# Designs tried in a protein design run: designed miniproteins, single chains, continued (3). Part 1

Scores and structures below are computed, not measured.

Each design is a single chain, and the fold is of that chain. pLDDT is the mean over its residues in the fold that is shown.

## One batch from the design tools (miniprotein)

Design m8001
Fold by ESMFold2-Fast:
Structure m8001 (fold): chain A 73 residues (1-73)
Amino acid sequence: MVKEAVRIAEEGAKRVANGADKEEVKKEIEERLAPLGEVLKVEIIETEYSVTVIATVKTPSGEVVEVSATAAK
């Protein structure tokens, strides 16, 4: 679960870094994470040099997991 969530966040960060729309990518990340657990929050933070995706998911076991990935522009 965590490994797949990190992959989803990393792919999303790279897409925004390459010019994809933040709102579209955020929705895509939420949809892709939904099968893995309860999606509590997805944040996309863009700077001049980088894009960071932070996703918070509640696992089926009840644990809250935060994953993040950063891509350079």
Scores: mean pLDDT 81

Design m8002
Fold by ESMFold2-Fast:
Structure m8002 (fold): chain A 64 residues (1-64)
Amino acid sequence: MNKRGAEVALAQMKANAKDLKQSALSGAVYVEYVGGKKSTVDKLRKSAEDGKKSKAGVKYVEKL
């Protein structure tokens, strides 16, 4: 599980980036942030989870 754990985590990060693009179908503004940087997408999700999802989410939503 040590190496598989790392592989799974990496796969989840990629899945999250793709999942956020899917959510863009409901919000055009979301596409901009998702399409900008995959690393940013993952960091945005982690920031939202650590400091309440509304915090990070509001940031990219307010940009529009």
Scores: mean pLDDT 46

Design m8003
Fold by ESMFold2-Fast:
Structure m8003 (fold): chain A 111 residues (1-111)
Amino acid sequence: SDNRMLVMYGLFTLLYHKEIDLLLELLRKVGIEVSRETLERMVEALHKLSKAAQEALLEGLKNRDAAAAGPHLAMMIGLDPEAGSRLSVLLSRLPEEAAPLFVEAAEKVRS
Protein backbone atom coordinates (compact mmCIF):
# COMPACT_ATOMS: atom_id res chain seq x y z
CA SER A 1 0.00 0.00 0.00
CA ASP A 2 1.24 3.50 -0.90
CA ASN A 3 0.06 4.87 2.47
CA ARG A 4 1.85 2.06 4.36
CA MET A 5 5.14 2.86 2.59
CA LEU A 6 4.67 6.61 3.21
CA VAL A 7 4.15 6.01 6.97
CA MET A 8 7.37 3.95 6.90
CA TYR A 9 9.12 6.72 4.91
CA GLY A 10 8.25 9.20 7.68
CA LEU A 11 9.28 6.83 10.49
CA PHE A 12 12.63 5.90 8.88
CA THR A 13 13.42 9.53 7.88
CA LEU A 14 13.00 10.59 11.53
CA LEU A 15 15.16 7.64 12.69
CA TYR A 16 17.81 8.56 10.06
CA HIS A 17 17.97 12.17 11.35
CA LYS A 18 17.88 10.95 15.01
CA GLU A 19 14.73 13.02 15.69
CA ILE A 20 13.76 10.95 18.76
CA ASP A 21 11.75 13.65 20.58
CA LEU A 22 9.74 14.51 17.45
CA LEU A 23 9.14 10.80 16.75
CA LEU A 24 7.89 10.24 20.34
CA GLU A 25 5.47 13.20 19.88
CA LEU A 26 4.14 11.89 16.51
CA LEU A 27 3.68 8.36 17.87
CA ARG A 28 1.78 9.73 20.88
CA LYS A 29 -0.53 11.71 18.52
CA VAL A 30 -1.54 8.39 16.85
CA GLY A 31 -2.02 6.62 20.22
CA ILE A 32 1.29 4.72 20.30
CA GLU A 33 3.44 4.84 23.43
CA VAL A 34 6.99 3.59 23.04
CA SER A 35 10.09 4.14 25.19
CA ARG A 36 12.91 6.48 24.19
CA GLU A 37 15.26 3.50 24.64
CA THR A 38 13.29 1.48 22.03
CA LEU A 39 13.56 4.32 19.47
CA GLU A 40 17.28 4.81 20.26
CA ARG A 41 17.80 1.06 19.61
CA MET A 42 16.03 1.45 16.23
CA VAL A 43 18.25 4.46 15.37
CA GLU A 44 21.34 2.33 16.17
CA ALA A 45 20.01 -0.55 14.04
CA LEU A 46 19.33 1.72 11.01
CA HIS A 47 22.80 3.30 11.32
CA LYS A 48 24.44 -0.17 11.22
CA LEU A 49 23.60 -0.12 7.49
CA SER A 50 26.06 1.61 5.15
CA LYS A 51 25.18 5.26 4.44
CA ALA A 52 24.31 4.29 0.84
CA ALA A 53 21.95 1.53 2.07
CA GLN A 54 20.27 3.94 4.56
CA GLU A 55 19.68 6.48 1.76
CA ALA A 56 18.47 3.75 -0.66
CA LEU A 57 15.96 2.53 1.97
CA LEU A 58 14.57 6.07 2.48
CA GLU A 59 14.38 6.78 -1.28
CA GLY A 60 12.69 3.42 -1.95
CA LEU A 61 10.05 4.11 0.72
CA LYS A 62 9.53 7.70 -0.54
CA ASN A 63 9.00 6.39 -4.10
CA ARG A 64 6.69 3.57 -2.81
CA ASP A 65 9.10 1.04 -4.36
CA ALA A 66 8.88 -2.05 -2.16
CA ALA A 67 11.38 -3.93 -4.38
CA ALA A 68 13.99 -1.17 -3.86
CA ALA A 69 13.32 -0.69 -0.10
CA GLY A 70 12.78 -4.33 0.93
CA PRO A 71 16.35 -5.72 0.77
CA HIS A 72 17.70 -2.84 2.91
CA LEU A 73 14.96 -3.28 5.52
CA ALA A 74 15.72 -7.04 5.59
CA MET A 75 19.46 -6.31 6.09
CA MET A 76 18.70 -3.89 8.95
CA ILE A 77 16.58 -6.58 10.69
CA GLY A 78 19.24 -9.26 10.03
CA LEU A 79 22.03 -7.13 11.54
CA ASP A 80 20.01 -6.55 14.76
CA PRO A 81 17.18 -9.10 15.24
CA GLU A 82 16.22 -7.61 18.65
CA ALA A 83 15.74 -4.15 17.09
CA GLY A 84 13.98 -5.87 14.16
CA SER A 85 11.50 -7.49 16.57
CA ARG A 86 10.75 -4.12 18.23
CA LEU A 87 10.44 -2.44 14.82
CA SER A 88 8.02 -5.16 13.61
CA VAL A 89 5.75 -4.53 16.65
CA LEU A 90 5.87 -0.75 16.06
CA LEU A 91 5.10 -1.12 12.32
CA SER A 92 2.14 -3.45 13.10
CA ARG A 93 0.62 -0.72 15.33
CA LEU A 94 1.15 2.22 12.92
CA PRO A 95 -2.12 3.08 11.09
CA GLU A 96 -1.96 3.84 7.35
CA GLU A 97 -4.14 6.91 8.13
CA ALA A 98 -1.04 8.42 9.83
CA ALA A 99 0.70 8.77 6.41
CA PRO A 100 0.00 12.55 6.00
CA LEU A 101 1.27 13.27 9.55
CA PHE A 102 4.49 11.25 9.10
CA VAL A 103 5.18 12.56 5.55
CA GLU A 104 4.72 16.19 6.74
CA ALA A 105 7.22 15.63 9.58
CA ALA A 106 9.74 13.91 7.24
CA GLU A 107 9.59 16.77 4.69
CA LYS A 108 10.04 19.43 7.43
CA VAL A 109 13.15 17.60 8.73
CA ARG A 110 14.56 17.27 5.17
CA SER A 111 13.74 20.89 4.17
Scores: mean pLDDT 88

Design m8004
Fold by ESMFold2-Fast:
Structure m8004 (fold): chain A 77 residues (1-77)
Amino acid sequence: SMDEEELKKFEKELEKYEKENPVKITITAKDYSFSEEDLKAIKYSLYGIEKREGKKIVGVSIDVENGKLTNVKIDAE
């Protein structure tokens, strides 16, 4: 799990990124509700991929069975 230092670092980086880049990434999941913490972690990871790879993320498809994430697919252009 993330420690306090790592969490604060992620929060600062995410806040700065969202303020400078109002990028909206569509996340789809069938029969599952993400917590705000889970969504934040996913978006942070996706923003990192966009910044590092120079690719634009257009969607994420997540498969859930029995309340567990079984598959994650990321679509980029």
Scores: mean pLDDT 64

Design m8005
Fold by ESMFold2-Fast:
Structure m8005 (fold): chain A 92 residues (1-92)
Amino acid sequence: GYAAIAERLEEEVAKTDLSESARRHAAAVIRFVRDGASAEEIAEWLIAQAEELLAADTSLSEEEKAEYLERARAVAPPIARELVEWLRRLVA
């Protein structure tokens, strides 16, 4: 089940020398796998990451930030659906 896959991912991440940012992202993915997260939940997380990155940027105009955020909103749902489909195949 999803819990067994999450445990295996935790073990692999613990053995791998990852950057701090990569480890944080790996932890989020493992949580989504363990909890059986929906595509909507994953998409919301991806959009939140984009919002944080754009909020920290001081070189982009407000118009450019809005355009990038719209792109993130457009691509996050199909990426999240693809991830959920991969997880379903791993559980099957």
Scores: mean pLDDT 75

Design m8006
Fold by ESMFold2-Fast:
Structure m8006 (fold): chain A 94 residues (1-94)
Amino acid sequence: MTIEITVQPGREVRYVELPGNGGKLVFTSDQDVVLTLLVVEADTPLRVHNSSLPEGELLYKGEGVSYRLPAGETITVENPGSKPARIAYLARAA
């Protein structure tokens, strides 16, 4: 299953549940933003990649990172675990 989210710059933290078994979450934006992700719950590390991190980066439960997300680009998060993961996210104008 793939979940697609077009992020909007704001002040409110949003949450999304990412299905297990290779569930994917694709973030896009129509403007340059900084996307901050926090792994709230995951049974295995999540894989995050974009054009700047093509090999991917592993994010463990409790880890938070910020990525530049230029207009028209994508950041993909994949859940290889068998259970759903929960991700908190916030976009800010770059």
Scores: mean pLDDT 83

Design m8007
Fold by ESMFold2-Fast:
Structure m8007 (fold): chain A 106 residues (1-106)
Amino acid sequence: MEAEEAGRYAREGGLRHGREGAARAARSAGEAGMKAAKEAGNGTSAAAAGVAGIGGEVGSLLSKTKEEAAREAEIGAYAAAKAAEDGAGRKGGEEAARGAKEGAEE
C-alpha cells in the first residue's frame, strides 16, 4: 500500500516537473526510507543497498523523456519503499511515501 503511494507520488512529480521532478521524488523517497531503517536499528544494510541502487538509477532519469522518467521514478520509489519496509516495517514504507510526496511537490 505505502509502496504504491510512493510510486504514485514519484510519477506525479515527473509528470508535473519533468525528469528533474521525477528524480527529486525518487531520491527523497530513498533518503526517507533509509532514515527510517536506521531509526529501527535493523535491516540498515539491506535497506541501504536498495536505496543505493535506486540512487544510481536516479542519475539516468535525467537522460529520459518526461514520461519515461515518470515511469522509472514510479518503479524506483516503489522499490525504495519496499526496501524500507524490509528494514523498518510499515514505518519504512510510510516514510518513503512521505519522501516521494515532498519531492514531487517541489
Scores: mean pLDDT 67

Design m8008
Fold by ESMFold2-Fast:
Structure m8008 (fold): chain A 107 residues (1-107)
Amino acid sequence: SSARQAAVEALIDETVANLERAKTAGVAEGIVELTLMRISSLLDDPAAFRAAVEQLRARVEALNLAPEKKAAVLAVLDRALATGKSAQEIMRELFEPGIEAAIARSK
C-alpha cells in the first residue's frame, strides 16, 4: 500500500539521520540492524524487502560517514541482500554458534 511505502521511506530517512549522529561503528551497526527488523515487519514480500534494503544501501553509500562506520553498516546491508533475511534472522545466524557455546558454558 502507499501508506506502507511512505512508512518505509520515512524509516529510511530517520535511519540516515541517526547514522550521521552515531558515535561509534557499533552504534551505527545497531541502528541499521534495528531498521532492517522494522522494514521486515512492514514488508512481508521478499522482493519489496530487497528493494527497500537496496534503497537504504544507496543512501548509506552517498553519506559522508567515517570509513569504519560506513564499512560496518554496508557489511550488515550486504549480508541482508545476500540472504534475503530479516535482521533478526541475520543476527540469529551470526550469533547461533556463540549462543550454543554460551549454553555449554552455563550448563
Scores: mean pLDDT 76

Design m8009
Fold by ESMFold2-Fast:
Structure m8009 (fold): chain A 101 residues (1-101)
Amino acid sequence: MKKKVVIVLAKDGEIVKIVVVDEKEREKTLREVGIEAIKEGATIVGVFIVSEDNKITVLGGDDKTLSGKEGIDYVKKLFLEELGNKESAEKIVEKIKEILK
């Protein structure tokens, strides 16, 4: 089953980068993006796995897997709380919806 990983980088409450890769590239890409974050003074604020069966897994302290709609609503809520920025939350949701198509 094909899975995509979405990695979100933010600085000063704004999204500066969204990276989308195949799950097999997750570890390598997280390492590379982590190094970039340190150099740019940014933070990785979210990592999500999006699968073809319309499921979203939010990675963090406790991994949470939700259906597409519930997953999108959850991601939007997390980024509104983390960044305080509705536009940034919408940008992430839009990217996830693109992958789910």
Scores: mean pLDDT 77

Design m8010
Fold by ESMFold2-Fast:
Structure m8010 (fold): chain A 94 residues (1-94)
Amino acid sequence: MAERIAERMAEKFGEEYGEIAREAVTNGDAPAFVERVKELAKKENPEDEKKAEELANEVVEEFLRLLEEELREETGVAPRDLTLPAEEVEKLLR
């Protein structure tokens, strides 16, 4: 999953966005993903903050779309229904 999302993000936006996406899926840290995407978009568009914001929004929207698509295709379940609290995961493993 993480590799497929990272590959598709890299193809559309570049390898750096693909790596950020891979880390986000692996670590489950969506806030860090959004922050890193915004910083990279600003670095690539230092003279045009509007283009940087539009690019960051497009990257985030595509990432969420791909994440939902991959989770639905591989599990057959909506992403919301796959989120388990750590305490429930521990109960299932014991």
Scores: mean pLDDT 69

Design m8011
Fold by ESMFold2-Fast:
Structure m8011 (fold): chain A 75 residues (1-75)
Amino acid sequence: MLEYEDKVQEKIEEIKKNSKSLEEFIEKLDELVEEVKEYIKKTEKDEKSRKEKLDIVDAIKSNIKKLKEEEYLKK
């Protein structure tokens, strides 16, 4: 699990670095989030843990979008 979380974080940083616009960043982030949610659904057999992990993914997505919006506002 931790190894996959680190890989996801690296992918987020690459998307952030290589995205030329906020819109492109959001699109790529949405694709990654769908991939991560599918992985969680396949690997987590415990319903409570699955729900918690999906909620964490949604929270991380919201926080990253907010931080990226703030970066574009300052440019």
Scores: mean pLDDT 72

Design m8012
Fold by ESMFold2-Fast:
Structure m8012 (fold): chain A 86 residues (1-86)
Amino acid sequence: DLAEALARLDAGQARLLEQAKTMSEEEKEKLKAKLQETIAQLQDILNSTSDELRRRTGDPSLRLTDDIRELLRHRIALYQQLLAEL
């Protein structure tokens, strides 16, 4: 269920924001770096065709569905917002 998956992502971000309130500046900088790396990786996947991903992974059954693409876009948006709020 796409709606349930989106809700889980939103809940995960809320937990990270709560945890960030008790983080040191050093911990926040490490989290920012990790988020930037993850955003870049997710954007690369989103900008790839299923054919390109099949070639890179060697998995002939791999397919990016519209639901998967929507989840990736949503996750990128949440991470960008989290990064801006840190």
Scores: mean pLDDT 81

Design m8013
Fold by ESMFold2-Fast:
Parts: sequence; structure tokens; C-alpha cells
Structure m8013 (fold): chain A 83 residues (1-83)
Amino acid sequence: SEIAEAVEKLREAARKNLPPSLDEFIDRVAERVYALSDDPEVREAVKKALELIEKHPDDPEAIQQALGLLSDAVLRAERRRAA
């Protein structure tokens, strides 16, 4: 799956550049992205996150921004489903 490949690239970049205290948060975001992989906003966020990681693979700020994009898209998708 293209989404699975993109998420694994993000996890790899995060493991190299972010503190291990974020590992559980990263795993939870990945699980929620997989659960919502059919949501168009989540798919767009995965694409944007991948572009950030590919352009800035060793930049902790870019990696955190990519995680934020995924987390925000997941939260919005969950809110739409709850309504």
C-alpha cells in the first residue's frame, strides 16, 4: 500500500531525528491513519507529510510538522464520523 510505505518512511525519519518519548504517539498516529486510509483528507495529509520528509529527511522541525499534518487530518476525520 502506498499509504503504508509513506507512513513507514515517516516512522523511519522520526526514529532517526526525534526523541524516543514520541514513539508511542507516532505509533498511535500511524494506526489511526491506517483506520482512516479511505478518507480523502487523510490521504492528502499523507501525501503532504511524505513530501516534507523527502525534502527534509534530517530536519526534526519538518518531521514534527509532518506528524502534525497527519494528527490534525485524523482528528478532523474522526470528528466527521462522530457527527
Scores: mean pLDDT 83

Design m8014
Fold by ESMFold2-Fast:
Structure m8014 (fold): chain A 78 residues (1-78)
Amino acid sequence: SKEEEWVEAARRALEELREYIATAPRTPENREEVRRALERFVGNIDKLLADPDLSEEAKEELRELKREAERLVEEWLA
């Protein structure tokens, strides 16, 4: 379904971010790349959340993925 496709794409993007930060040294360049990646991820999710055709269930899953990504990056940058 449309909802399943969007949620799956968001989960895939979060896993790509996790993989990157798991292997990347915390240099200034990588910190900037991770911040930009988070901005793009959050922007993409916010765009999806603005879609009135998405179910509340799918929107809640997307909000959870957004929170996970923000927490992941915040902890990694600390």
Scores: mean pLDDT 86

Design m8015
Fold by ESMFold2-Fast:
Structure m8015 (fold): chain A 111 residues (1-111)
Amino acid sequence: MYEEEAAKAAKEGGEKAGGNEGGAKAALGAGKGAAEEAGKYGTAESAAASGVSGVGGSVEALISGGGTENGAKAAEDAGKGAAGGGLSGGKKGGEAAARGVKEGAEKGAKE
């Protein structure tokens, strides 16, 4: 549920940004947004940090030439990971993380 929405939002952000560089920026933005929104709503910071850490791994894989053929797919996978990390802090954490993924991915794609 939240993971699917987050993945779709991250993919759309990555597609808008274009290419591997744009996808990496969208993925990083998604993780940062997930952590910020989950933290705002009183979820466990460790859950938010876990989501950000997962996204960081995806971005690193993109930069090192491993993983996905397209930055948009990497952003999708990263968004799903970030939302899943938020969920480990409970339902509220997952919902907040999913919203943060969407907003962060769009903001990252613009930068």
Scores: mean pLDDT 56

Design m8016
Fold by ESMFold2-Fast:
Structure m8016 (fold): chain A 60 residues (1-60)
Amino acid sequence: RPVPPPHVLYTGAAVRAVGAGLEGERAVIYVPPGVSEEEKERWAKELEEKTGVEVEIRNG
């Protein structure tokens, strides 16, 4: 099994914030500056699929 790289879909993001924000309807995830817009869209889509709520990715 290959080891995932240090930056994957959730690189630098506070994934714990997803759990904290879920009951509030919308989850906001902060990522380090320099993450591409395409990567943000992927992360938002995956999180929306898992949580069933809106997800917003922002630069921290």
Scores: mean pLDDT 57

Design m8017
Fold by ESMFold2-Fast:
Structure m8017 (fold): chain A 80 residues (1-80)
Amino acid sequence: SKAALVEEAGAKIPQEKVDEIVAEAKKLAEELAKTVSPEEALRIALEKAEAEMAELIAEVAGEEAAEAYRELRAAARAAA
């Protein structure tokens, strides 16, 4: 499944890299919230974090895994 492919790819990414992306997204959301709504700031920060995660997944597990990650994120947004 796409979820299993993404989970396997995630296991190959150092936790330190994941923590960096999460920390950077939090800082970006906080900074943007000074000029846009908190909701908009969070949306922008999450989109940037998603793009950075896809890049790391492509690096460690290839483009197929990165595409699966992007498709799962798109499906999650459509379901919300």
Scores: mean pLDDT 80

Design m8018
Fold by ESMFold2-Fast:
Structure m8018 (fold): chain A 107 residues (1-107)
Amino acid sequence: DRIKEAIDTLLEGIATEDEDKIRKGFLELAKILKEGSREELLELARLLGERLSAFVAEHPELRHLVPLLVRKLLSYIKDEELREEFLRTLLSHLDPELHPAILEVVF
C-alpha cells in the first residue's frame, strides 16, 4: 500500500530524526495530495488519523508536532471543499484528545 508506506516513512523519519526519510515521506504524501483521486485522499485521511493516534501513543514527547504536520499536509490540497472533507475524515479517525490543537492551527 503506497499510501500506508508514505505515512510510515514520514513518521519513522520524524521518530528517528532521519532528514532523508522525512523528505521522502513528505514528497510522496505531497504527490498523493496534489494528484490523487478523492477516494485516495479520503483513504489517506483515514490511515493518517489511525497512524497518528498510534504514533502519539508510542512517542508522546512528539505530540506537539502533530498539529504542524496536519497543517502542512492540508496545504498540499488545492480544493477548499476537498481539504475540509479530508480534515473531517482525519479527525473522525484520530484520538479526540488531539482535535483541539489541530483545529487551533488549521483555522
Scores: mean pLDDT 87

Design m8019
Fold by ESMFold2-Fast:
Structure m8019 (fold): chain A 73 residues (1-73)
Amino acid sequence: ALAQQAFNQGLELFAAGKYDDAAVAYQKAVELADEESDLFEKASLGLALAYQESGQDDLAQEFGKKLKERTGS
């Protein structure tokens, strides 16, 4: 599936220290995955971590707030 492929690319880029590129790949995985899927959760966590590692703390915080609104937890 394209969502799984994008997620796998994000993992590879994150492991290589290419956090900005990893964020792009994880963002694509989040957009393609079903919101109730395990893949959506994993991609969302990867995206937040990639934003933090790239020094984009504002984006990481904003995304975390939006995710919390969706999960209701």
Scores: mean pLDDT 75

Design m8020
Fold by ESMFold2-Fast:
Structure m8020 (fold): chain A 72 residues (1-72)
Amino acid sequence: MEEEIEKLRERLKAFEASLLAGQPGVLLPDGAEFREVTLLDGTKVTLPDYLAEAFEEARERYQKEIEELKKK
């Protein structure tokens, strides 16, 4: 159980690291807006809105899986 939850967290952390390392300015259009998102450890970071959306979607998916594992 714990190992499965930790594996999901590791995958999400790797995804977060990939987003942050992916040079968020590269595909950013002129005048693109930024949004604040909260990482798994509670740290808040500002990302371009398109990366924030992708992160929030992935985070919500993994968090739901973690919650289901905790309830089982």
Scores: mean pLDDT 66

Design m8021
Fold by ESMFold2-Fast:
Structure m8021 (fold): chain A 76 residues (1-76)
Amino acid sequence: SAAIEALREAVKRGDADGAERAGRAAGMSQEDIDALVQAIRELAAVSNDPTASADELRAALEKLRAALAAAEASAA
């Protein structure tokens, strides 16, 4: 539970390195960790792009939600 709490906190902060560390501690697969880290970085890039559309931001958020759900499901 502490590892899952750390994972959620890192994701909330946009901390890709923290999410990788917490995911590893939670026993997530490397594939799920890589997907989550990519989704966090992608959302950060879109959020910091002044030319990004609302649809691009929505797509990045949906990708992050899907990656987080898959990651939490793989943590057993």
Scores: mean pLDDT 82

Design m8022
Fold by ESMFold2-Fast:
Structure m8022 (fold): chain A 85 residues (1-85)
Amino acid sequence: SKAKVEEAQALVEKAGYTPEALAEAAVMINPELDPELVKKAAETGDEELDLKALGKYVKKLLEKGELKEEELNEEMKKALETYEK
C-alpha cells in the first residue's frame, strides 16, 4: 500500500541504506517475501541489487494504482530507475 511504501522509504533513509533496512523495506512493500531470505540477499548483494528489488515492487504498486507517480520521492525514483535499467 501507499502507506507501506512511505514507511519503507523512511526506514531505509533513517538507517542509512544498511542491508537490514533494505531487506525490511522490501518486506514492508511485499509482505509475501520471506524476511530471512530477503535479508540474506541484501547481505550478499550490493546496494544496486537491493534497489532493483525495491524498484520492482514500487513499479508493481504503481501498476496496481496503490501509488501514484507524483507520490514518488527521490529514493523510490532511484530504486525504480535502477530496476528499469
Scores: mean pLDDT 66

Design m8023
Fold by ESMFold2-Fast:
Structure m8023 (fold): chain A 96 residues (1-96)
Amino acid sequence: MEAEARRHLAEAEAAIRADPEDEANREEAIEHIKRALEALGVDVSKLSEEERLGIRKAVEALVLRVEAERNPEVSDAEWAARGRERAARLDAEAAA
């Protein structure tokens, strides 16, 4: 249900907040997002490559949000630019 999905999303955020630089914490966040989708009735075994890429982009957006909260001296425009660069990198990796 929605409350269970929100809990899994909070666990994904907690994993990233523990160490936003750690790839293992990014993979843990991806698993929590998949559990949130399952709680909403989504069969994660049937996700397309585009939907899986969407999950990875959501994790990177969460990492950027945590980094922005820790670095308030950096402008919103700069964080938006970094977000676009990271999204483009994920698109390139998915196409390889």
Scores: mean pLDDT 80

Design m8024
Fold by ESMFold2-Fast:
Structure m8024 (fold): chain A 62 residues (1-62)
Amino acid sequence: MEEEEKQKALYEELVKAIDEKEKEGKLTPQQAAQLYTSLGILYAAGELSEEVKKEFLEELEK
């Protein structure tokens, strides 16, 4: 139950991060769509964590 709240919070934060990077021109719409798809799969599986969030943010900063 706490995990569902964590999953939702992490999902929302990562969606915002991807959207911000797309608006900054650091991601193409195609790259953003692929990241949203991967994020959605992880969220549906309950696999989101602070560690996974850091990995996504590191990929966005490359």
Scores: mean pLDDT 78

Design m8025
Fold by ESMFold2-Fast:
Structure m8025 (fold): chain A 79 residues (1-79)
Amino acid sequence: SLVEEAIRLFERALELARQGRLDEARRYFDRGLEVLGKVDDIAAGVAQLVYAVSLASGASEQEALIIGAEKGIELAKSL
């Protein structure tokens, strides 16, 4: 399902972000948002906003990607 695909993409983004592979993590995060948005555009929007607000609040790119990916997984699992 698209939900399971989105979860896999966010889990990969989370793994890559924890490894400091930030360019790859960002690509997987963006793809996860795209896939989640096909199922629930509000859920995808919330995950994106959590990432953006984390950056705006002074979080590093690594920290923001981890927080955003975890929120994406949480929201996808609620569907």
Scores: mean pLDDT 92

Design m8026
Fold by ESMFold2-Fast:
Structure m8026 (fold): chain A 59 residues (1-59)
Amino acid sequence: GPSPALQKMQANKEKEIQQLQSDIEDRQKALEQAEDPWEKTILETSLALDKTALEYYQS
């Protein structure tokens, strides 16, 4: 079966994916409520980075 090290790596990957999904949801909600164009730009940039990281972990 898989080694304890591989199981820990998989658990860490799953935790990172869950954290990124949570951060994406929170930022999407903030973006929908944001009225300031600069705040929207910051949130959109953060979302793009988080989505890129999520795709990397899911690859």
Scores: mean pLDDT 82

Design m8027
Fold by ESMFold2-Fast:
Structure m8027 (fold): chain A 61 residues (1-61)
Amino acid sequence: MVKVGDLVRAKVIIDGKEVEVTGVVVSVGEDTVTVALLRPPESAKSGLVTVPKENVEVIPL
């Protein structure tokens, strides 16, 4: 179960390529989560990505 403050990995499509990103969950929707990226690619202007919950993996501390 994913929640705000969790450290996560997510797969996102950026410029037609699948990229694995790591970040902290800042918002949880019904079927999606918004993640603040720890190391955003230079192509990602906001440093935030919204991904389906099924594409997010919680990293245990």
Scores: mean pLDDT 73

Design m8028
Fold by ESMFold2-Fast:
Structure m8028 (fold): chain A 82 residues (1-82)
Amino acid sequence: KEEELKAVAEELLPQLVSPEAKRVLELVLAGASAEEIRKLDIPEGLRKELAEAVENGDAKKLRFWVETLDGIYLIQRAVGLA
């Protein structure tokens, strides 16, 4: 499952624009623990879900929540908040 997490991170990293979403994937590629995800400055609910996905080796949840985090950033940019 660790290999599946890294495969998702390799696939998504060049496609994402959110600095926080990229940071999550960089940590996954570096083999960082869920505790490193929990230190990130991202919304609490998203931080919890991403940390649990990494801890459980859940590649589908990692993809979903990273894409969600990136999507929030894109909406914020579109409305002039980021």
Scores: mean pLDDT 84

Design m8029
Fold by ESMFold2-Fast:
Structure m8029 (fold): chain A 80 residues (1-80)
Amino acid sequence: MSEEELEKLTEEITKKAVEAAEKAIKDGKSLNEVKELVQKVVLTEVFSHAADLSSEEMAKIAEESSKKALEKAEELYREK
């Protein structure tokens, strides 16, 4: 994939993980359950693209998406 395509995919995966977190928070899930769900969504989405991605690209997308989605999920859970 191009660098631009990788960035777009990272953003799309992050968005899906955050949407899952928002739903889990509304459903009354604990912060730990929300974090586990975010990680599961990120890994599932990244592995669904494994045929099109190198190991380095998968690792980069997983790391960036997980970090951004977890930070956003914690913010949403704590509502400042």
Scores: mean pLDDT 82

Design m8030
Fold by ESMFold2-Fast:
Structure m8030 (fold): chain A 94 residues (1-94)
Amino acid sequence: TAEALEKILQEPKVQEALKELYDALKAGDVEKAKEAFKKLAEEILELGKDLSEEDRKKILEALREFAIEAAKKYLDEEGYKEFEKFVKEYLESL
């Protein structure tokens, strides 16, 4: 799982999507952060399509933890709660 995650994180599309998420969070733009998170998750799912369902879920959970910690750092309390709820609901829908 760790090796697969490292390979996925090296992909240019994933790095671009990570940067978009980080930039949106730093700007305090919750709606753009939600869109960037979806894009990032979709890129990871496409690159990880040959991985087991369990390994894909573990990678997405690691992404969730990263995104929530970044949101906590950059968003206000209301924006953080909204973004955290969105991330949980989105990943549960997969």
Scores: mean pLDDT 80

Design m8031
Fold by ESMFold2-Fast:
Structure m8031 (fold): chain A 56 residues (1-56)
Amino acid sequence: SSDEQFVLQAGRMALRHVSEEKALEAIERLMDDMGFSEEQKKKVIEEFRKYAKEQR
C-alpha cells in the first residue's frame, strides 16, 4: 500500500514534466526495481491512468 502510494506519487510528479507515456515508462521501471508483482503493477498502472485522464 505505502509502496504503491509512493509509485503513484512519483508518476503524478513526472506528469508535470513529461508525457503520460514517459511517466508510465518511469513508474514501470520503478515498480520493477521495487520488486512489484504483476498484479500490483496492473493496479498501480490503472490508478495512474485514471489520474492522467482526470487531468485532461
Scores: mean pLDDT 83

Design m8032
Fold by ESMFold2-Fast:
Structure m8032 (fold): chain A 69 residues (1-69)
Amino acid sequence: SSEVEALVNELLEKIRNGGGEAFLNAFLHSLATLKDDLDAAVAFLSKWLPKGTPEELKRAATEYLLSRL
């Protein structure tokens, strides 16, 4: 959905400014694998998006990846 695309683009920009393209690619791959659970992914990302620094978002995304993989 456009909402997921907007969240991904904002996360991309924040990670790019803090580094971590390899981490971003792994994260996006995991989201594609979980496409049937996109609502849960969006809810998790939305929790961190308005208040997260790039480092906090990387940490949260890492925890999410580990919990879902």
Scores: mean pLDDT 55

Design m8033
Fold by ESMFold2-Fast:
Structure m8033 (fold): chain A 95 residues (1-95)
Amino acid sequence: SSALKAAALAALDAARERLLEATRLVHEDIQKGAELMRETVRAVEAVAAKVGPELAARVTDLVEQGAVGALALSEDEERAKERVEAMVARAKALL
């Protein structure tokens, strides 16, 4: 469905912003930052699953790689942003 694909693309755009927010939040409250990352990955998985389960697994893995990579790069906002943007772009290319 074109509507389901559009919803998944919108969820990926929201995930980009939320993962960058979570990377900053981890420095103030590690538990809240980690929870925002987990909720972001779950939200993408839920929307992508409506498009297809095989696609959802691949999209979710890329978003999770973005989250984990950004956390590892959390001391460098530019590199964390590049990592999130690269993984979200790869996830969008699958839709």
Scores: mean pLDDT 84

Design m8034
Fold by ESMFold2-Fast:
Structure m8034 (fold): chain A 81 residues (1-81)
Amino acid sequence: SALERLREELIALLRELAAATGEYSDAQVAEGEALIRTLSREELQQVAATVTATAARLAAEGKLPQAFVDRAQALLNALQA
């Protein structure tokens, strides 16, 4: 389904964010992935909003490319459609 594709993209963004920042342990990433697989569309919107806000802050610090923020924002917009 369309929602399942958006869910997998959010998981991919979470893994990429963890790898880029070093702020999350492998266990925390695995827990986040498992959680995302159980969330409703509305809950996924909340997580995507948090990821987008975090990505924007890190991009402002030069720790993450703007392209990542753009991808996170596009995912959030798709979840809200």
Scores: mean pLDDT 85

Design m8035
Fold by ESMFold2-Fast:
Structure m8035 (fold): chain A 70 residues (1-70)
Amino acid sequence: SREVIELELEGFLFQLSTLPPEVQEQKIRDLISELDEESFEILAKHLSPEQLEELKSLQGDNPYYSELTK
């Protein structure tokens, strides 16, 4: 569910805050490359414009992102 995805992301981001920036960037990139179109749609609806822009910058390898912005 959407709530589970949000809670999981919050926990993930909290854990990332204890890691070096290089590792944080790679972990986030790995996570977003695993997200499908439906998961991206759910995230987009729940993120602030600033959070969404940060995800865009880290999304590099996910092909579904461009469809969400149409």
Scores: mean pLDDT 60

